# Designs tried in a protein design run: designed miniproteins, single chains, continued (5). Part 2

Each design is a single chain, and the fold is of that chain. pLDDT is the mean over its residues in the fold that is shown.

## One batch from the design tools (miniprotein)

Design m16037
Fold by ESMFold2-Fast:
Structure m16037 (fold): chain A 78 residues (1-78)
Amino acid sequence: SEEVKEAGREMLGKIRDAYEEAKKQGYSPEAIEKFLKVAQEGFKKLIDVLKKEDPEEAKKFEKEAKQAIKELEKELKE
């Protein structure tokens, strides 16, 4: 569904915004890492639902979501 893809993109944007806000508020790297892991688990559940309807799109979205989270984890370590 196009609606699911749009919701996924919106969720990625909100995770980025929450990450930037947490850094601005002075949260510890450990707290931010825990947040990113929770976000990753949320994406996994969304992807599992999408796989039942569109396996190819789900696989593409999973790759994009994993890449986005890894980029944030890399920024956190720098």
Scores: mean pLDDT 76

Design m16038
Fold by ESMFold2-Fast:
Structure m16038 (fold): chain A 113 residues (1-113)
Amino acid sequence: SAMEAKKAEMKENIARLAERLLKEMERKGAPKEVIEKVRELLEQLLASEDVAEAMELAVEVARLIADEVPELNAEARRLVVGVTAAAKDLAPELAARLDELEAETLAYLRAAE
């Protein structure tokens, strides 16, 4: 269906952002424990069928990056923005709450700079 194709495309786009973030973490020499935690959260995010859960997982990833690898705040920001956009497309009724979570997370990333 058109909706299933749209969901698949969004998951593919988020997967690319996730892969980029993990690759840059390895390239920058982030601690292996932090990389493993981020990988686990990203796998849960990509497997999630709940928009609110997916957004909360993206927030957790961004906060971990801000705390442990702030040099990658730009990559974390791209992930949060991408997840928020996809979430709003899939659940427009949650747009206001998703915008609030995005704004709070982007402020947290900015404060870590």
Scores: mean pLDDT 86

Design m16039
Fold by ESMFold2-Fast:
Structure m16039 (fold): chain A 59 residues (1-59)
Amino acid sequence: SLEEVVRETMRLLASGKISGREAKEWIEQQGFSPEEALQKQLEMIKSGEIPLPVVPLAF
């Protein structure tokens, strides 16, 4: 799901093992747009599903 893609992308970015560019490419490989993932992350932050502080999706 898009939520799972957002959570996994955040974990990978937080680990420092991938760049924002690689994260963007990975999201696209999962069948989503980076813009959809950014929007979904914002929705999850607003709903409290993602605890703060958060690693933002940055492309």
Scores: mean pLDDT 73

Design m16040
Fold by ESMFold2-Fast:
Structure m16040 (fold): chain A 65 residues (1-65)
Amino acid sequence: ASVRLTRVRGSFLKPGENRLDLDIDAEVTSQEGRDRLLQAAEDAKRSNETYHGLDVNVSLTVTEV
C-alpha cells in the first residue's frame, strides 16, 4: 500500500522547555497501511530516548483515501 506524508511540521525549543513537537499528516490507501503507520508512530515515540536533553512528542493524523 502507498503511504504519502502530506505534512510534516516541527517546532524546537519553546521558551523554558527543551521540547520538540512533531505534527505529521499522512494518507494511506488501505487499512493495512494505516495499521503499519500507527505502529511506526508508536515506535517513534519510544525512540524519543535517542534525543538526550530534548523531549520529543509526535502527533500523527492518518487519513485513508
Scores: mean pLDDT 65

Design m16041
Fold by ESMFold2-Fast:
Structure m16041 (fold): chain A 70 residues (1-70)
Amino acid sequence: SEEIRALEEELREHVLAAARAEAAGDLEAARAHAERAEEALRRLEELGVSREELLRIAGEAQREAAAALA
């Protein structure tokens, strides 16, 4: 669905932004982006995305962020 797609994109954006902020030493910005990523995950769960799929999406976002900072 459009809502799920938008939330996945929002999650990926905030996971990457949090990782970049943390790498730069901006812990306040990192925390703010991490909170928005958690909100996106909660909304995906509310829309019926399974725990297995949520873990896959979150793990993929984390791996993509790590690769972007390497």
Scores: mean pLDDT 88

Design m16042
Fold by ESMFold2-Fast:
Formats: structure tokens, C-alpha cells, sequence
Structure m16042 (fold): chain A 85 residues (1-85)
């Protein structure tokens, strides 16, 4: 379905941005951001879109706290798409 494919694309973009931000932030913040992305990917593979959305929403909140607004917006968009599945 188109929505599933779009959600996968949004997750890939979020993962790429998270890796970029992780390379430029503290080790502690990097660990939390990357854990959030891994949680979202695991939930996506399991078809658990509610847990995926929750993981992405938590990731977005942490991204905003570290000033990574582009990552936060990408995660929020991916979370919204997951909730529509």
C-alpha cells in the first residue's frame, strides 16, 4: 500500500537525520537518539505501528531538547504516518 511505502521512506529519512545529529552531539544524546530510531525500526518490522509512533514521538521530543529541529520534524511526520496505518 502507498501509505506503508511512504511511512518506510519517512522512517529512512528520520534514521539518516538521526545518524547525522548523533555524529555532532554528546555521546549520551547520541545513544538516546539512536535507541529511539532502533525502537521505531523494530516496531515497523513487527507491524506495531502504535509502538512505532510512540518511539518516534519520544525521539522528536529529545531531538528538540538538543536543538535538532529538522530531525524532530521528520520524526513527527513519520509518527503521524504510522498512526494512519
Amino acid sequence: AELRARTAELLRRTEELAREVAARTSPEDAKQLLAGVRGARTAYRAGDFETMAESLEALAKHARQVGADELARAAEEAARAAREL
Scores: mean pLDDT 88

Design m16043
Fold by ESMFold2-Fast:
Structure m16043 (fold): chain A 92 residues (1-92)
Amino acid sequence: VAKYYKKKYGVSEETAEAIAEAEIEVSLALMLLGIQRAAGELNPEVERLVEEAVEYLKKALEAAKKGDDEEAKKYAEEAIRKAREAIKLALE
């Protein structure tokens, strides 16, 4: 996955790895949110954190497309942080 973003956008390996990790963490958070909805146990804070994580991932991909390596990495790291917070809260 990191190799894909590095080749497609010309970002650094470190930034490509951060984007790849953000994609994985956000996907896991979305899956857990879906499970909570299906169970009728939706936590509004989990939903808010997942929405923020998705927004930061979108910003990371847009920055990468523009060749803004530093901005892309910053947004990817925020997406990872928000997704991990959502996952932790969902599992408590």
Scores: mean pLDDT 82

Design m16044
Fold by ESMFold2-Fast:
Parts: structure tokens; C-alpha cells; sequence
Structure m16044 (fold): chain A 85 residues (1-85)
């Protein structure tokens, strides 16, 4: 089973990232942010923000926290669609 994240930000191309449902939320978020062209330093800062502000368990399987991941990404200005495949 896979999760498909479709992510858009104003002035940037749409990004589609497929992750294994059992991959960590950290891995899924890092792949999305890296694909969006964010530098590693900013990615690490946003991961801490999402964990602290939105309660995202970064080490949980992404399937279990997908809605929190979506809302956390939306909180930093992304438009996010999540589909299970």
C-alpha cells in the first residue's frame, strides 16, 4: 500500500510523491519538501515545527498520521492532497 502526496505552492511546480504506507512521517515529509526544492536546513526546521505545533509523530507510519501531515504542510503554505493507492 502506498500514499500519494500531491503538493502545490504558489510560484512552484506541482510535486507528486509516492511513499510506502509503512514509511515514517519524517521520510514522507522530507521527500515532499526536498522535491519542492527546500534546503536541508529549512526542512529540519519545518520538521521540528510540525512535531511541536501539530503533534506529528515523525517516527510513526505515515498512514497512521497522514491527516496531521497534510494539515502541518498546509499550515506552512502548501496545498496538499493525499490519496491511498
Amino acid sequence: MKLVFTVKKEGKPEVVVEVDAEATAREAIERVLKAMGLPEELIERLLKYMEEKYGVDLEAPVIEVAEKVKKALESVGFEVKVEVK
Scores: mean pLDDT 83

Design m16045
Fold by ESMFold2-Fast:
Structure m16045 (fold): chain A 109 residues (1-109)
Amino acid sequence: DIETAKEAYIALLEAAAASGSKNPEYYYALGILYEERGDNRKAAEAFIKAAELYLEQGDYEKAIKLARRAAELGRDDPALKRRALEVLGRAYEALGDHEKAAEYRAKAA
């Protein structure tokens, strides 16, 4: 059934993450699955990792989208919120939006 398939998929994605995969889509999928289960902390961690990898690959729009989502999900965890805000600052800087970059860097400090 769908639930058994989701469990198997989570296990495969967690194995890929544990092996040090640099594929942002695996972390994005983990974030969605953790969020569906109500594990907002794990979802935030997965979305931050996906955002960091998209940032490394030059996909700044995806990095921003996922970092914003992670900041909301991880709002009760100052370390996760700070990491998400740091990704936002770096992505906006890379896009040339220095005003937004400075704003997010200030919030991360």
Scores: mean pLDDT 87

Design m16046
Fold by ESMFold2-Fast:
Order: sequence, then C-alpha cells, then structure tokens
Structure m16046 (fold): chain A 73 residues (1-73)
Amino acid sequence: SAEEAIERTLAALAPAVSPEALERIREVLEKLRDGEISPEEAREEITRILREEGFSEEEAERTATQAVDAVTA
C-alpha cells in the first residue's frame, strides 16, 4: 500500500536526514498519496529538502525519484 511504502521510505532515509527533514518528506509523500500534488512536484520538493540536508544534486534526484516511484507503484 502507499502507506506502507511511505513508512519504508522514511525508515530508509531516517539515518541520513534530520528529524525535521524526515517530517517534511513525510508531508510531501502524504500529499502525493492523497492526490494533492503530482509525482513530478513531489520529486522536485523532496530533491530540494535532500539538497538542504547535504545530498549532492545527483543523489537527491535519485533518492527523490525512488521515493516517489515507491509510493505511486
């Protein structure tokens, strides 16, 4: 389910990001699940959050894409 995909994604990210960033990513993925934002918009927002957390552009884009794909599968 999308809920299970969100929890698995957040568990995987928890060691690499701040608790504040993790909650922002949760909010983005929940909006994506609920159809409030597009997959492209969710990917862009998560990429920005990960870049603020010190991820490289390539790492952030790859991670954001994987997170969005997991929730929309």
Scores: mean pLDDT 88

Design m16047
Fold by ESMFold2-Fast:
Structure m16047 (fold): chain A 74 residues (1-74)
Amino acid sequence: MPSREELFAAGLAALKAVIDAGIAAGKSRSEIENALAAVLTATAAALRAAGVPDEEIQRILIRLWNEAQAYYDS
């Protein structure tokens, strides 16, 4: 089973890939953000399956969203 740190890194890589693909395809920010929400949902499920507590999952998801927004705005 992947560690919490490995799942965070995988989630962040997936979010960045979705942003890059969305920008390349000419998608709006809203369309990209909708796709990012799907990635976060999958990441939350993986973290829960790995035994991460809900309080910690919420903190991780907020951090991933903030990192994705910063990447989009860079």
Scores: mean pLDDT 85

Design m16048
Fold by ESMFold2-Fast:
Structure m16048 (fold): chain A 62 residues (1-62)
Amino acid sequence: LVKSAQDEDVEMRILAISSFLSGSLKNPTKKDLEDFRKASKDEDPRVSELAKEGLRKLEEKL
């Protein structure tokens, strides 16, 4: 989870976070946790809510 989660297009940011959640939670890194924390503060509530869900899952794995 990196560049696409900061895209100017809200739909692209949502897709980036959703794709990461569906594929990459086996071995999450501290950088992934930081990226999700940033996305959880996103100006669009759809992005921030999805990122908060991801944070809960990452915190359980780390």
Scores: mean pLDDT 69

Design m16049
Fold by ESMFold2-Fast:
Structure m16049 (fold): chain A 106 residues (1-106)
Amino acid sequence: DAPVEVLLQSAEAYYEQGDLDRALALYQQALELDPNYALAWNNLGKVLYEQGKLEEALEYYKKALELAKKQNASKEVLSEIYENLGKVLEALGKLEEAKEYFEKAK
């Protein structure tokens, strides 16, 4: 298999090109090799959110948050994940929970 970094770079390139299916497959492959990449879980969640798979996006954003906290990720990384959690929860109609995450993002 390709090194994780190569898979992540390829996934990001396909995501920027709007090829969500190829981006999804490559992010999944990268996480199968190393499940500890918090940003890869976050980006996988973003792809699923754009595809309208809101419940799956929520699960992956939560995994990204758990890993980011364990790894003492920067405020900027945590803020991005909190913002994404807020957006997906709002889309799911969970407005009170969404508000909590938006407040944590700022």
Scores: mean pLDDT 86

Design m16050
Fold by ESMFold2-Fast:
Structure m16050 (fold): chain A 56 residues (1-56)
Amino acid sequence: GRAEELARRAVEAARAGDREKALELGAEAVREALAAGDEELARRIQLEVLKAMGAK
């Protein structure tokens, strides 16, 4: 879905070192997941983006 597509782009931006774009796309992906009522997906997206940015 759209949330998963935005999350994938956020992770790619994070891997490329574009931290600002990764955070923007990640926040958008989380909002889309929450709007769809999928709290588990929203949580998973947040963790995946943070992990891609090097968060422990």
Scores: mean pLDDT 82

Design m16051
Fold by ESMFold2-Fast:
Structure m16051 (fold): chain A 88 residues (1-88)
Amino acid sequence: MLSETELKILNALDKGGPLTARQLAEALNLSQSTVSRHLRRLEKKGLVEVRRSPEDPRTRVYSLTEKGKEELEKVLEEEKEKKYLESL
C-alpha cells in the first residue's frame, strides 16, 4: 500500500523527470530526510530506480520505473472509480 507522500513522489517523478531527493523535497515542501526515507521504500518496492548523476557521482538521481508508473496509474484509476461509486 502506498502512502500519500509516496504517491506525491511518484507523481512528481512522472511529471518532472529524473530528480534528486533535494529537488523532490523542494517540489513537495517536505524535508530531504522525509523524502529520502520514502525514496528508499519505493526503491525497495521496485517503483523507483536510482542512478548516479553524470555531473556528480556522489549525487543520486531518482526516476520512475515502468512498475512505478503502472502502480501510480492504478491508484489514480481506483480513486476515480471510488469517486464515481460515492457519487451514485
Scores: mean pLDDT 77

Design m16052
Fold by ESMFold2-Fast:
Structure m16052 (fold): chain A 77 residues (1-77)
Amino acid sequence: SPVEEALAVAEAVIELVRHQELSREQLLELARLLGELFRKNKIPREEIERYIERLKAAIKDEEDAEEMERIIREILA
């Protein structure tokens, strides 16, 4: 399923964020990729909301977490 494959890619992003020391620029690029991934694959809103909460929990800097959420939501609007 394209939805399942997209969610698997999104899960890999959470693992990457948790285990790699990424720059702000890299985190914002990942946010753009996630937003496009969710938009193109028409991921259900409920799945996106659950994902964003988990993504934010994985990011150490609250400001970076908030900006990633903003970018994802802007792409989905």
Scores: mean pLDDT 87

Design m16054
Fold by ESMFold2-Fast:
Structure m16054 (fold): chain A 95 residues (1-95)
Amino acid sequence: PLSEEELQQEVDIAMAEMKAAVAEIAVKHNPTKENYKELGEAYKALGEVYIKAGEYEKAAKAYKKAAEYYEKAGDKEKAKEAEEKAKEAEAKAKA
């Protein structure tokens, strides 16, 4: 049976995936810098919950998408931070 911590982790992942999906829809209908920023933030949050879950390959992919959307939003600093987190997640996935 799942512990309360494992259940909360699954809920956190599902919520983060849903937020990313909603932000993707927003960008599809209105590709503004603001919507790209929200999408980048949603993928960053998704990467963070995947790291906590030990899902390092999924975390790396989420952080790469965060970097892409932060770049489209014009936020070069957050894009760089997300790229660094993606590399860290890839290294953990290979260990």
Scores: mean pLDDT 88

Design m16055
Fold by ESMFold2-Fast:
Structure m16055 (fold): chain A 61 residues (1-61)
Amino acid sequence: LEELRERLAGLFEQAKKLGKLEELAEQLRETYEYLKKQGDYEAAEVVEEFLKKAEEAIRKA
């Protein structure tokens, strides 16, 4: 979970610099649905947190 959170934080900062937040949000949505189907709700919650951050950044841009 900590490794996942650190990786997602890095991806978020990179996407923000490259203007790829919409692409990141799409990928995070797919990953979230996949994790829910696998029953990995803890990982799904971490992904949802970063998905919401990406969506918020897109709305404010």
Scores: mean pLDDT 80

Design m16056
Fold by ESMFold2-Fast:
Structure m16056 (fold): chain A 69 residues (1-69)
Amino acid sequence: SSMDKKKAQQLVEQGKKYYEQGDYEKAKKLYEEALKLVPDYKEAWQGLAAAYARLGDSAGANKAALKSQ
């Protein structure tokens, strides 16, 4: 729904802020929450891939990057 999309966008914006601060674990959780609301949200998959890469999870990063296309 449009409400889920707005909430997912807010979660992605918060995730980006934590990512910029170096809090990759919190960024990851926020991107995961956005994807629970909007599973096909490419920007959230891109953020999740970047967070996984920073956390050393190459398998998670590769899977998320593939979903972001």
Scores: mean pLDDT 90

Design m16057
Fold by ESMFold2-Fast:
Structure m16057 (fold): chain A 80 residues (1-80)
Amino acid sequence: MKSDEELLEEIKRLAESFVKAGYSYEDIKSFIDSLIDTRYEEEIKANPENAEEIRKRYETLRKQALDLVDKIYEEYKKSK
């Protein structure tokens, strides 16, 4: 099973790849948000009794993922 740490590492690699491929910041952010939404919906459906805990965890995960995208995009802009 993919851990939250594995997902964040995957998001980091995806963001780096998309920035290098020429995708806009908004496109990258939208893609990452969509990926997180899909995983969140699947986990809530599988474990509805833990909905509050899952919601809080994904709120934190989304913030961490978007912060990673912001940092990667800023670093790329500095080197470009």
Scores: mean pLDDT 79

Design m16058
Fold by ESMFold2-Fast:
Structure m16058 (fold): chain A 80 residues (1-80)
Amino acid sequence: AAAQLAKAAEHLKKAEELVKKAAEALEKGDYKKAAEYLRKAAEHVDEAARALEGVDPELAALLRERAEELRRKAEELEKK
């Protein structure tokens, strides 16, 4: 449990940093770079969900939904 929670926390921290970088790229008009950061953030959110599935399945499901949202936003940004 403790190791899974720590792993989830690290992945969520990395996802937050990547979302911040995506916002920064958007301000500069770098839509492709913003999309790349959002996809990487989604991957980290999925890893956090995977770590939490046996500990908090409801939170794991919410995180998977968030990862899907991040991927959809990335796809839209690539289309400009």
Scores: mean pLDDT 86

Design m16059
Fold by ESMFold2-Fast:
Structure m16059 (fold): chain A 67 residues (1-67)
Amino acid sequence: SDAETLLANIERAVEEAKKSKDPLEREIWLALAEMYRALLKRMFPDDTEAIERADKLVEEARKIVEK
């Protein structure tokens, strides 16, 4: 998959985390976003713009999950 596909998967996982009312469900979506972010950094380490966008998306999701 290309970097854009991985970034889209991260965006979806983050949005699902934001919409979820169950803390465990939010944690699962956040974990999925983290997995896609790790894969993005592994496969496309030179795509600094995509990595920065992914980091911002995951950080926003963490603010919802962590109390």
Scores: mean pLDDT 82

Design m16060
Fold by ESMFold2-Fast:
Parts: sequence; C-alpha cells; structure tokens
Structure m16060 (fold): chain A 66 residues (1-66)
Amino acid sequence: VPMTPEQQRRLEELERKAAEAARAGDLEGLERHLEEISRLVGEVTGDEEAQQRWIEETRAGVAHLR
C-alpha cells in the first residue's frame, strides 16, 4: 500500500525524533514516537492487529531498557 506524501513526511519526522530520543536516553519520548510510527504504518497497511502487536513489542523493548 503506497503512502501519501504527507504520511511519508510524517514518518521521516517521527523516525528522526525517535533517533534523537534514543541518543538522549529519553525512553518516554522514544516509546511515544515509536508508537506513533506503528500507528502510521497500521493506517497504511490496514492491519490493525499487526499494528497493535508492534506497539506492544515496542513498549516491552523500551521497558527492558529502563
């Protein structure tokens, strides 16, 4: 499923923010941005079940880093 130009720009911005949060040790910011990326990907693919699983895996990964 192709992303719109607006979705592509949003994804790029969220990826940048997630990388910045990770480098700064901002685990809350990292988790938030990764969840937003997962939601955007879910919107593009239409697979809410896969989206929810990615969000849960992301939260577990960030929690492990705490």
Scores: mean pLDDT 71

Design m16061
Fold by ESMFold2-Fast:
Structure m16061 (fold): chain A 56 residues (1-56)
Amino acid sequence: TREQAQKYYEKGKELEKQGKVQEAIDYYKQSVALDPSNVEAIQNLVRLTGGEVDLR
């Protein structure tokens, strides 16, 4: 689970670097859902969404 969260976080960073912000947000959401202790993923999600986080 934590390893999978890290992979989603890394994929989100790659997508963000490519300018695919919407896809990066989706991967950051998945990473946070699997590992809510990933502060960096949460911070990146908040930054990209303007502070509105919809965690289902």
Scores: mean pLDDT 76

Design m16062
Fold by ESMFold2-Fast:
Structure m16062 (fold): chain A 91 residues (1-91)
Amino acid sequence: MDAAALAAARARLAAVAEKLRAGEAIPEAELAEAKAMHEALTAPQAAARERLLAGTPAAEAVEELLAALREAGADEATLAAIERELAELRA
C-alpha cells in the first residue's frame, strides 16, 4: 500500500458521499457539515500519505482517520460514509 492507495480510498469516499446526496433527500445543512469535515480530513492527508508510504495498511490508515473524525465530532453522515469505505477495504 502506498500514497496511490490512500488517494483511491479517499476518491471512493467522495464518490460514496456524492451517491448519498444523489440517492437521499439530505438537508443542505447536513451536507455542508459533511463537506467541512471532508475538507478537514484532507488537511492531514500528507501525514497519512507518509504513513502509507512507510507500509501502513490502507484499512488501518482509514480506521485511524475515522477515529480522529469521531473525536472531532463529525456528523453521522460523514462517519457512516467512512465506515462503509473501511468495511469495503476489509472485505
Scores: mean pLDDT 60

Design m16063
Fold by ESMFold2-Fast:
Structure m16063 (fold): chain A 68 residues (1-68)
Amino acid sequence: SLSPEELAARLQERVDERLKEEGINAKVEFRVVDGKLVARISGIKSKEEFDKVLRILSEAVRELADEA
């Protein structure tokens, strides 16, 4: 099983790659706070960009959950 720290690191790597591929300049930062995984999203410029970032996040979480 993945620890929250390992999950955060893998999510960060996968999300950063997807954001770069889609040319999205928004930043997503994963942190472990009190044993809980927290995602901070910043630099969103539009609702369309926000929806794309949420889709990338949900896909990354789903893929890693299926691997764990």
Scores: mean pLDDT 81

Design m16064
Fold by ESMFold2-Fast:
Structure m16064 (fold): chain A 72 residues (1-72)
Amino acid sequence: GAEAGEKAVEYAEKAVELAKEGKVEEAIRQLNEADKYGTLAVIEGDVESAEKAGKLSKEAKEILKEKFGLTL
């Protein structure tokens, strides 16, 4: 539902912020939550929120890769 999509976006946005701050472990935890709620949003038909969360998740993963050498 809408709540799952909102949570996916919020977790993904937080992952981007934490990745920029160098809080690697916390960023990864937020990415895992974003993926969980993003999957639930797709199942419930909220594809738009899931796609937005996916783009933010990709941004966080690229920051972690470029700054800290992590492949996610």
Scores: mean pLDDT 84

Design m16065
Fold by ESMFold2-Fast:
Structure m16065 (fold): chain A 70 residues (1-70)
Amino acid sequence: SEREKELAKRYVENTKKMVEIIEKESTDPEFIEKARKYYEEAVKNLDDAEKTVDYASKISKIFYEYNKKK
């Protein structure tokens, strides 16, 4: 549905900001690469809202873990 696609876009937009913060603040290349890869998968699967939400959730968990280690 259009609503599900809009929600998926919103998740992708929010997770892009998280990836940008990780790239800017993190010195861990594995962490940066993992975040980028999940974001790419989220964008690629935008027509599959469930998959996009799953990848966005994975990025959010990476971002949370990064902040928790500060």
Scores: mean pLDDT 72

Design m16066
Fold by ESMFold2-Fast:
Structure m16066 (fold): chain A 86 residues (1-86)
Amino acid sequence: EALDLLSQGVELFNEGKYEEAIEAFKKAVELAPNTGLGAQAYTWLGSALNELGKYEEAKESYQRALEIDPKNQEAKENMEESLKKI
């Protein structure tokens, strides 16, 4: 399930396994792309990409999260932070 993949990705992220976390988050997005869970998965995907120094890709992921949920303050703040590093 998309929620299980999101939870798995978060656990991998917390362990510093950012490449594995990215794969889990991408799978979560594919299963639930235009849902609140998909918006959350895009937000975490952006954060994992940011940790790997992939700032432009992180920005794109946060933008996708905001397209799904424009009121997602966390995605907005994280996107603004990533933009400062581009």
Scores: mean pLDDT 79

Design m16067
Fold by ESMFold2-Fast:
Order: C-alpha cells, then sequence, then structure tokens
Structure m16067 (fold): chain A 64 residues (1-64)
C-alpha cells in the first residue's frame, strides 16, 4: 500500500533518518530517485510540511 509507505517515510524524515526515508520513498510505485531526493532535501531544510505534501502528491499520482 503506497499510503503505508508514505506514512513510514514521513515518520523517518521527521526523525532525521534520511537514508532510510529515501529507501522507502523509492518503494512507492513510479517514484524516481530525483523525486525522492527532492523530498529529502525539503525535510533537511526544515520544510517538513512541504516534504509530506510532496509525498502525498507522489502517492496520488501512483494510484491514478
Amino acid sequence: DNYELADKAGVLLALGRYEEAKEILLKIEGVTEEEADEVVELAKAGRLEEAVKKILELVERSNE
């Protein structure tokens, strides 16, 4: 379930576990390495709300 992966990635990003979060993001169907890196960089910049919104956009795209 892509939503379960999104939730897990969001928790890992909030904990600063960026490498593990990237691995989970790449398991979401259709997510590219570039998109996963964008999400991680947003979280590293303290823009966690934007990072989570980006993850949800990627999940919605994968379910269409």
Scores: mean pLDDT 84

Design m16068
Fold by ESMFold2-Fast:
Parts: C-alpha cells; sequence; structure tokens
Structure m16068 (fold): chain A 60 residues (1-60)
C-alpha cells in the first residue's frame, strides 16, 4: 500500500499528466487523469476544479 505522502506525490503526477493532455486537446485523457488524482487525494481542490473545467468543455 502507498503511504499518504506517496499517494499525494502520485496525485501530483496525475495532475501534471492531466495538464499536459488538456494543453494538447485530449480532454478525455485529461479528465481521466484528474479523476485518478482525486482518487489518490480526494481533498485536492486543484484537481477537482480542473476536472470540472474539462468536463464542462466536454459537455459543450
Amino acid sequence: MLSENEKQLAADLYLAIANVLEKHGDLEGAAESYRKAIELDPDNEAARENLKRVEEKLAS
């Protein structure tokens, strides 16, 4: 099992991956990576806000 610190580092990594995917127009991939970040760190406000933004773009 990952420690809490390892989970937070993994969440930060998924957040970084999602940001790159969003920049390249891969909104589906970005949303998936943001969801993984939230799964690992549910209190990550940045991941939640970025997921909401990406989902709003996908709904358009």
Scores: mean pLDDT 81

Design m16069
Fold by ESMFold2-Fast:
Structure m16069 (fold): chain A 92 residues (1-92)
Amino acid sequence: NAMTPQEIADTILNIAARYALDKILERYPDILDEVAKRLGISREEVQKLLEEIKNTKLSPEEVNRLIDLAENGASREEVVDFLIELIEKVKK
């Protein structure tokens, strides 16, 4: 096999995180503006930080939370709060 079990697990988590983020952005097209407003940064900077999150190794718990927010119709406020938590981890 071409990949180790760890590499496969990391790949699956990354795919799941990207899927969930794309679903969230589709459901809440203005969410980048809300995150930017709360953080006091530009929408372009938020977009850059979300790309960094897509390339960051998120924990299974963080990925599961993203999927839950994407699939189970969480409030816009809950989604914004969690995206800010992820951005703060990447920004460090």
Scores: mean pLDDT 78

Design m16070
Fold by ESMFold2-Fast:
Structure m16070 (fold): chain A 92 residues (1-92)
Amino acid sequence: APKISDLKVESPSPTTAIVTATVSGDATIKVEVYIQAEGGDVVKVGSATAAPGETVTITVTGLTEGETYTFVVKATDTNGRQGSASLTLTVK
């Protein structure tokens, strides 16, 4: 199954976050990023295709200053196997 390592989220501005993650597995991996605001909003914010061992970078815009978001990264390989990782960050 694909694995997500080194998940990092940086907030370079109050309305922007940069999500980076390294994905590993045996085949081409589809990466999808979701955010959930504290208070219940769930939104898909980006996707990428990665080779095993590759680092993906997804920029998320339109965030609200001072809001806390849970970032969820899902990885799916060509065999339909899935892995996920998440972290929570307050944008400021």
Scores: mean pLDDT 81

Design m16071
Fold by ESMFold2-Fast:
Structure m16071 (fold): chain A 64 residues (1-64)
Amino acid sequence: MELYEVTITGEGSGLLSDGSTLEKGETVILENVKFNEDGTITGTIVETGQGIRLGAEHVEIKKL
């Protein structure tokens, strides 16, 4: 399974499936990651099982 470490670099980035957002400077590990043509990244947070949508321009991403 491919895992990705994602760090939020923009304020108010990272919309979670429950409607909450991640704060700037937070880091999450994602599985089932998809890089979308519209510049969004979608995946599932391994720790919580929550779906997340990110703007690619407001994150640092590293394949694990």
Scores: mean pLDDT 78

Design m16072
Fold by ESMFold2-Fast:
Structure m16072 (fold): chain A 86 residues (1-86)
Amino acid sequence: MKVILTFRGLSPEELTAYALRGIGLSLDGYEVKIEIEGDKLVIEIGGLSEEQVQEFLDFAEELKRRGYNVTVKRKGDVTEIEVEKP
């Protein structure tokens, strides 16, 4: 399974922190692609189990509780999560 995380409206510090988390996943052996464009960060993670996808969904729900605008879309084995600051 694959998860695509898109973050928008991040500060430079927040963008750096999330990009470093993506790099950490790549070092742990996941298939990770990271793209940065201005205040937008896209992290694509492949090779995930259903349980690991659920962990990302739980993370998205935590961000939603913290006041972020979160949109989740499922397309077969691909889960897209978009996160934007209010």
Scores: mean pLDDT 78

Design m16073
Fold by ESMFold2-Fast:
Structure m16073 (fold): chain A 65 residues (1-65)
Amino acid sequence: SMKEEKARELIEEYAKTKLGFNDEDARALADAVLAGASAEELSERFGLSPEQARELVEIREKALE
């Protein structure tokens, strides 16, 4: 859907601009977030702070509106 595509774009941009991820890692993060990964799982798997992980979960939740 357009909302899911927009969420993916926002997550990948965040990963590249805020986290310094390359294209492959940014796509992997977006896939995990959109698949419903918890903030804890995102922190563990991608080395994110709790705040960063929660922000990514919020992007997903807003896309589901």
Scores: mean pLDDT 84

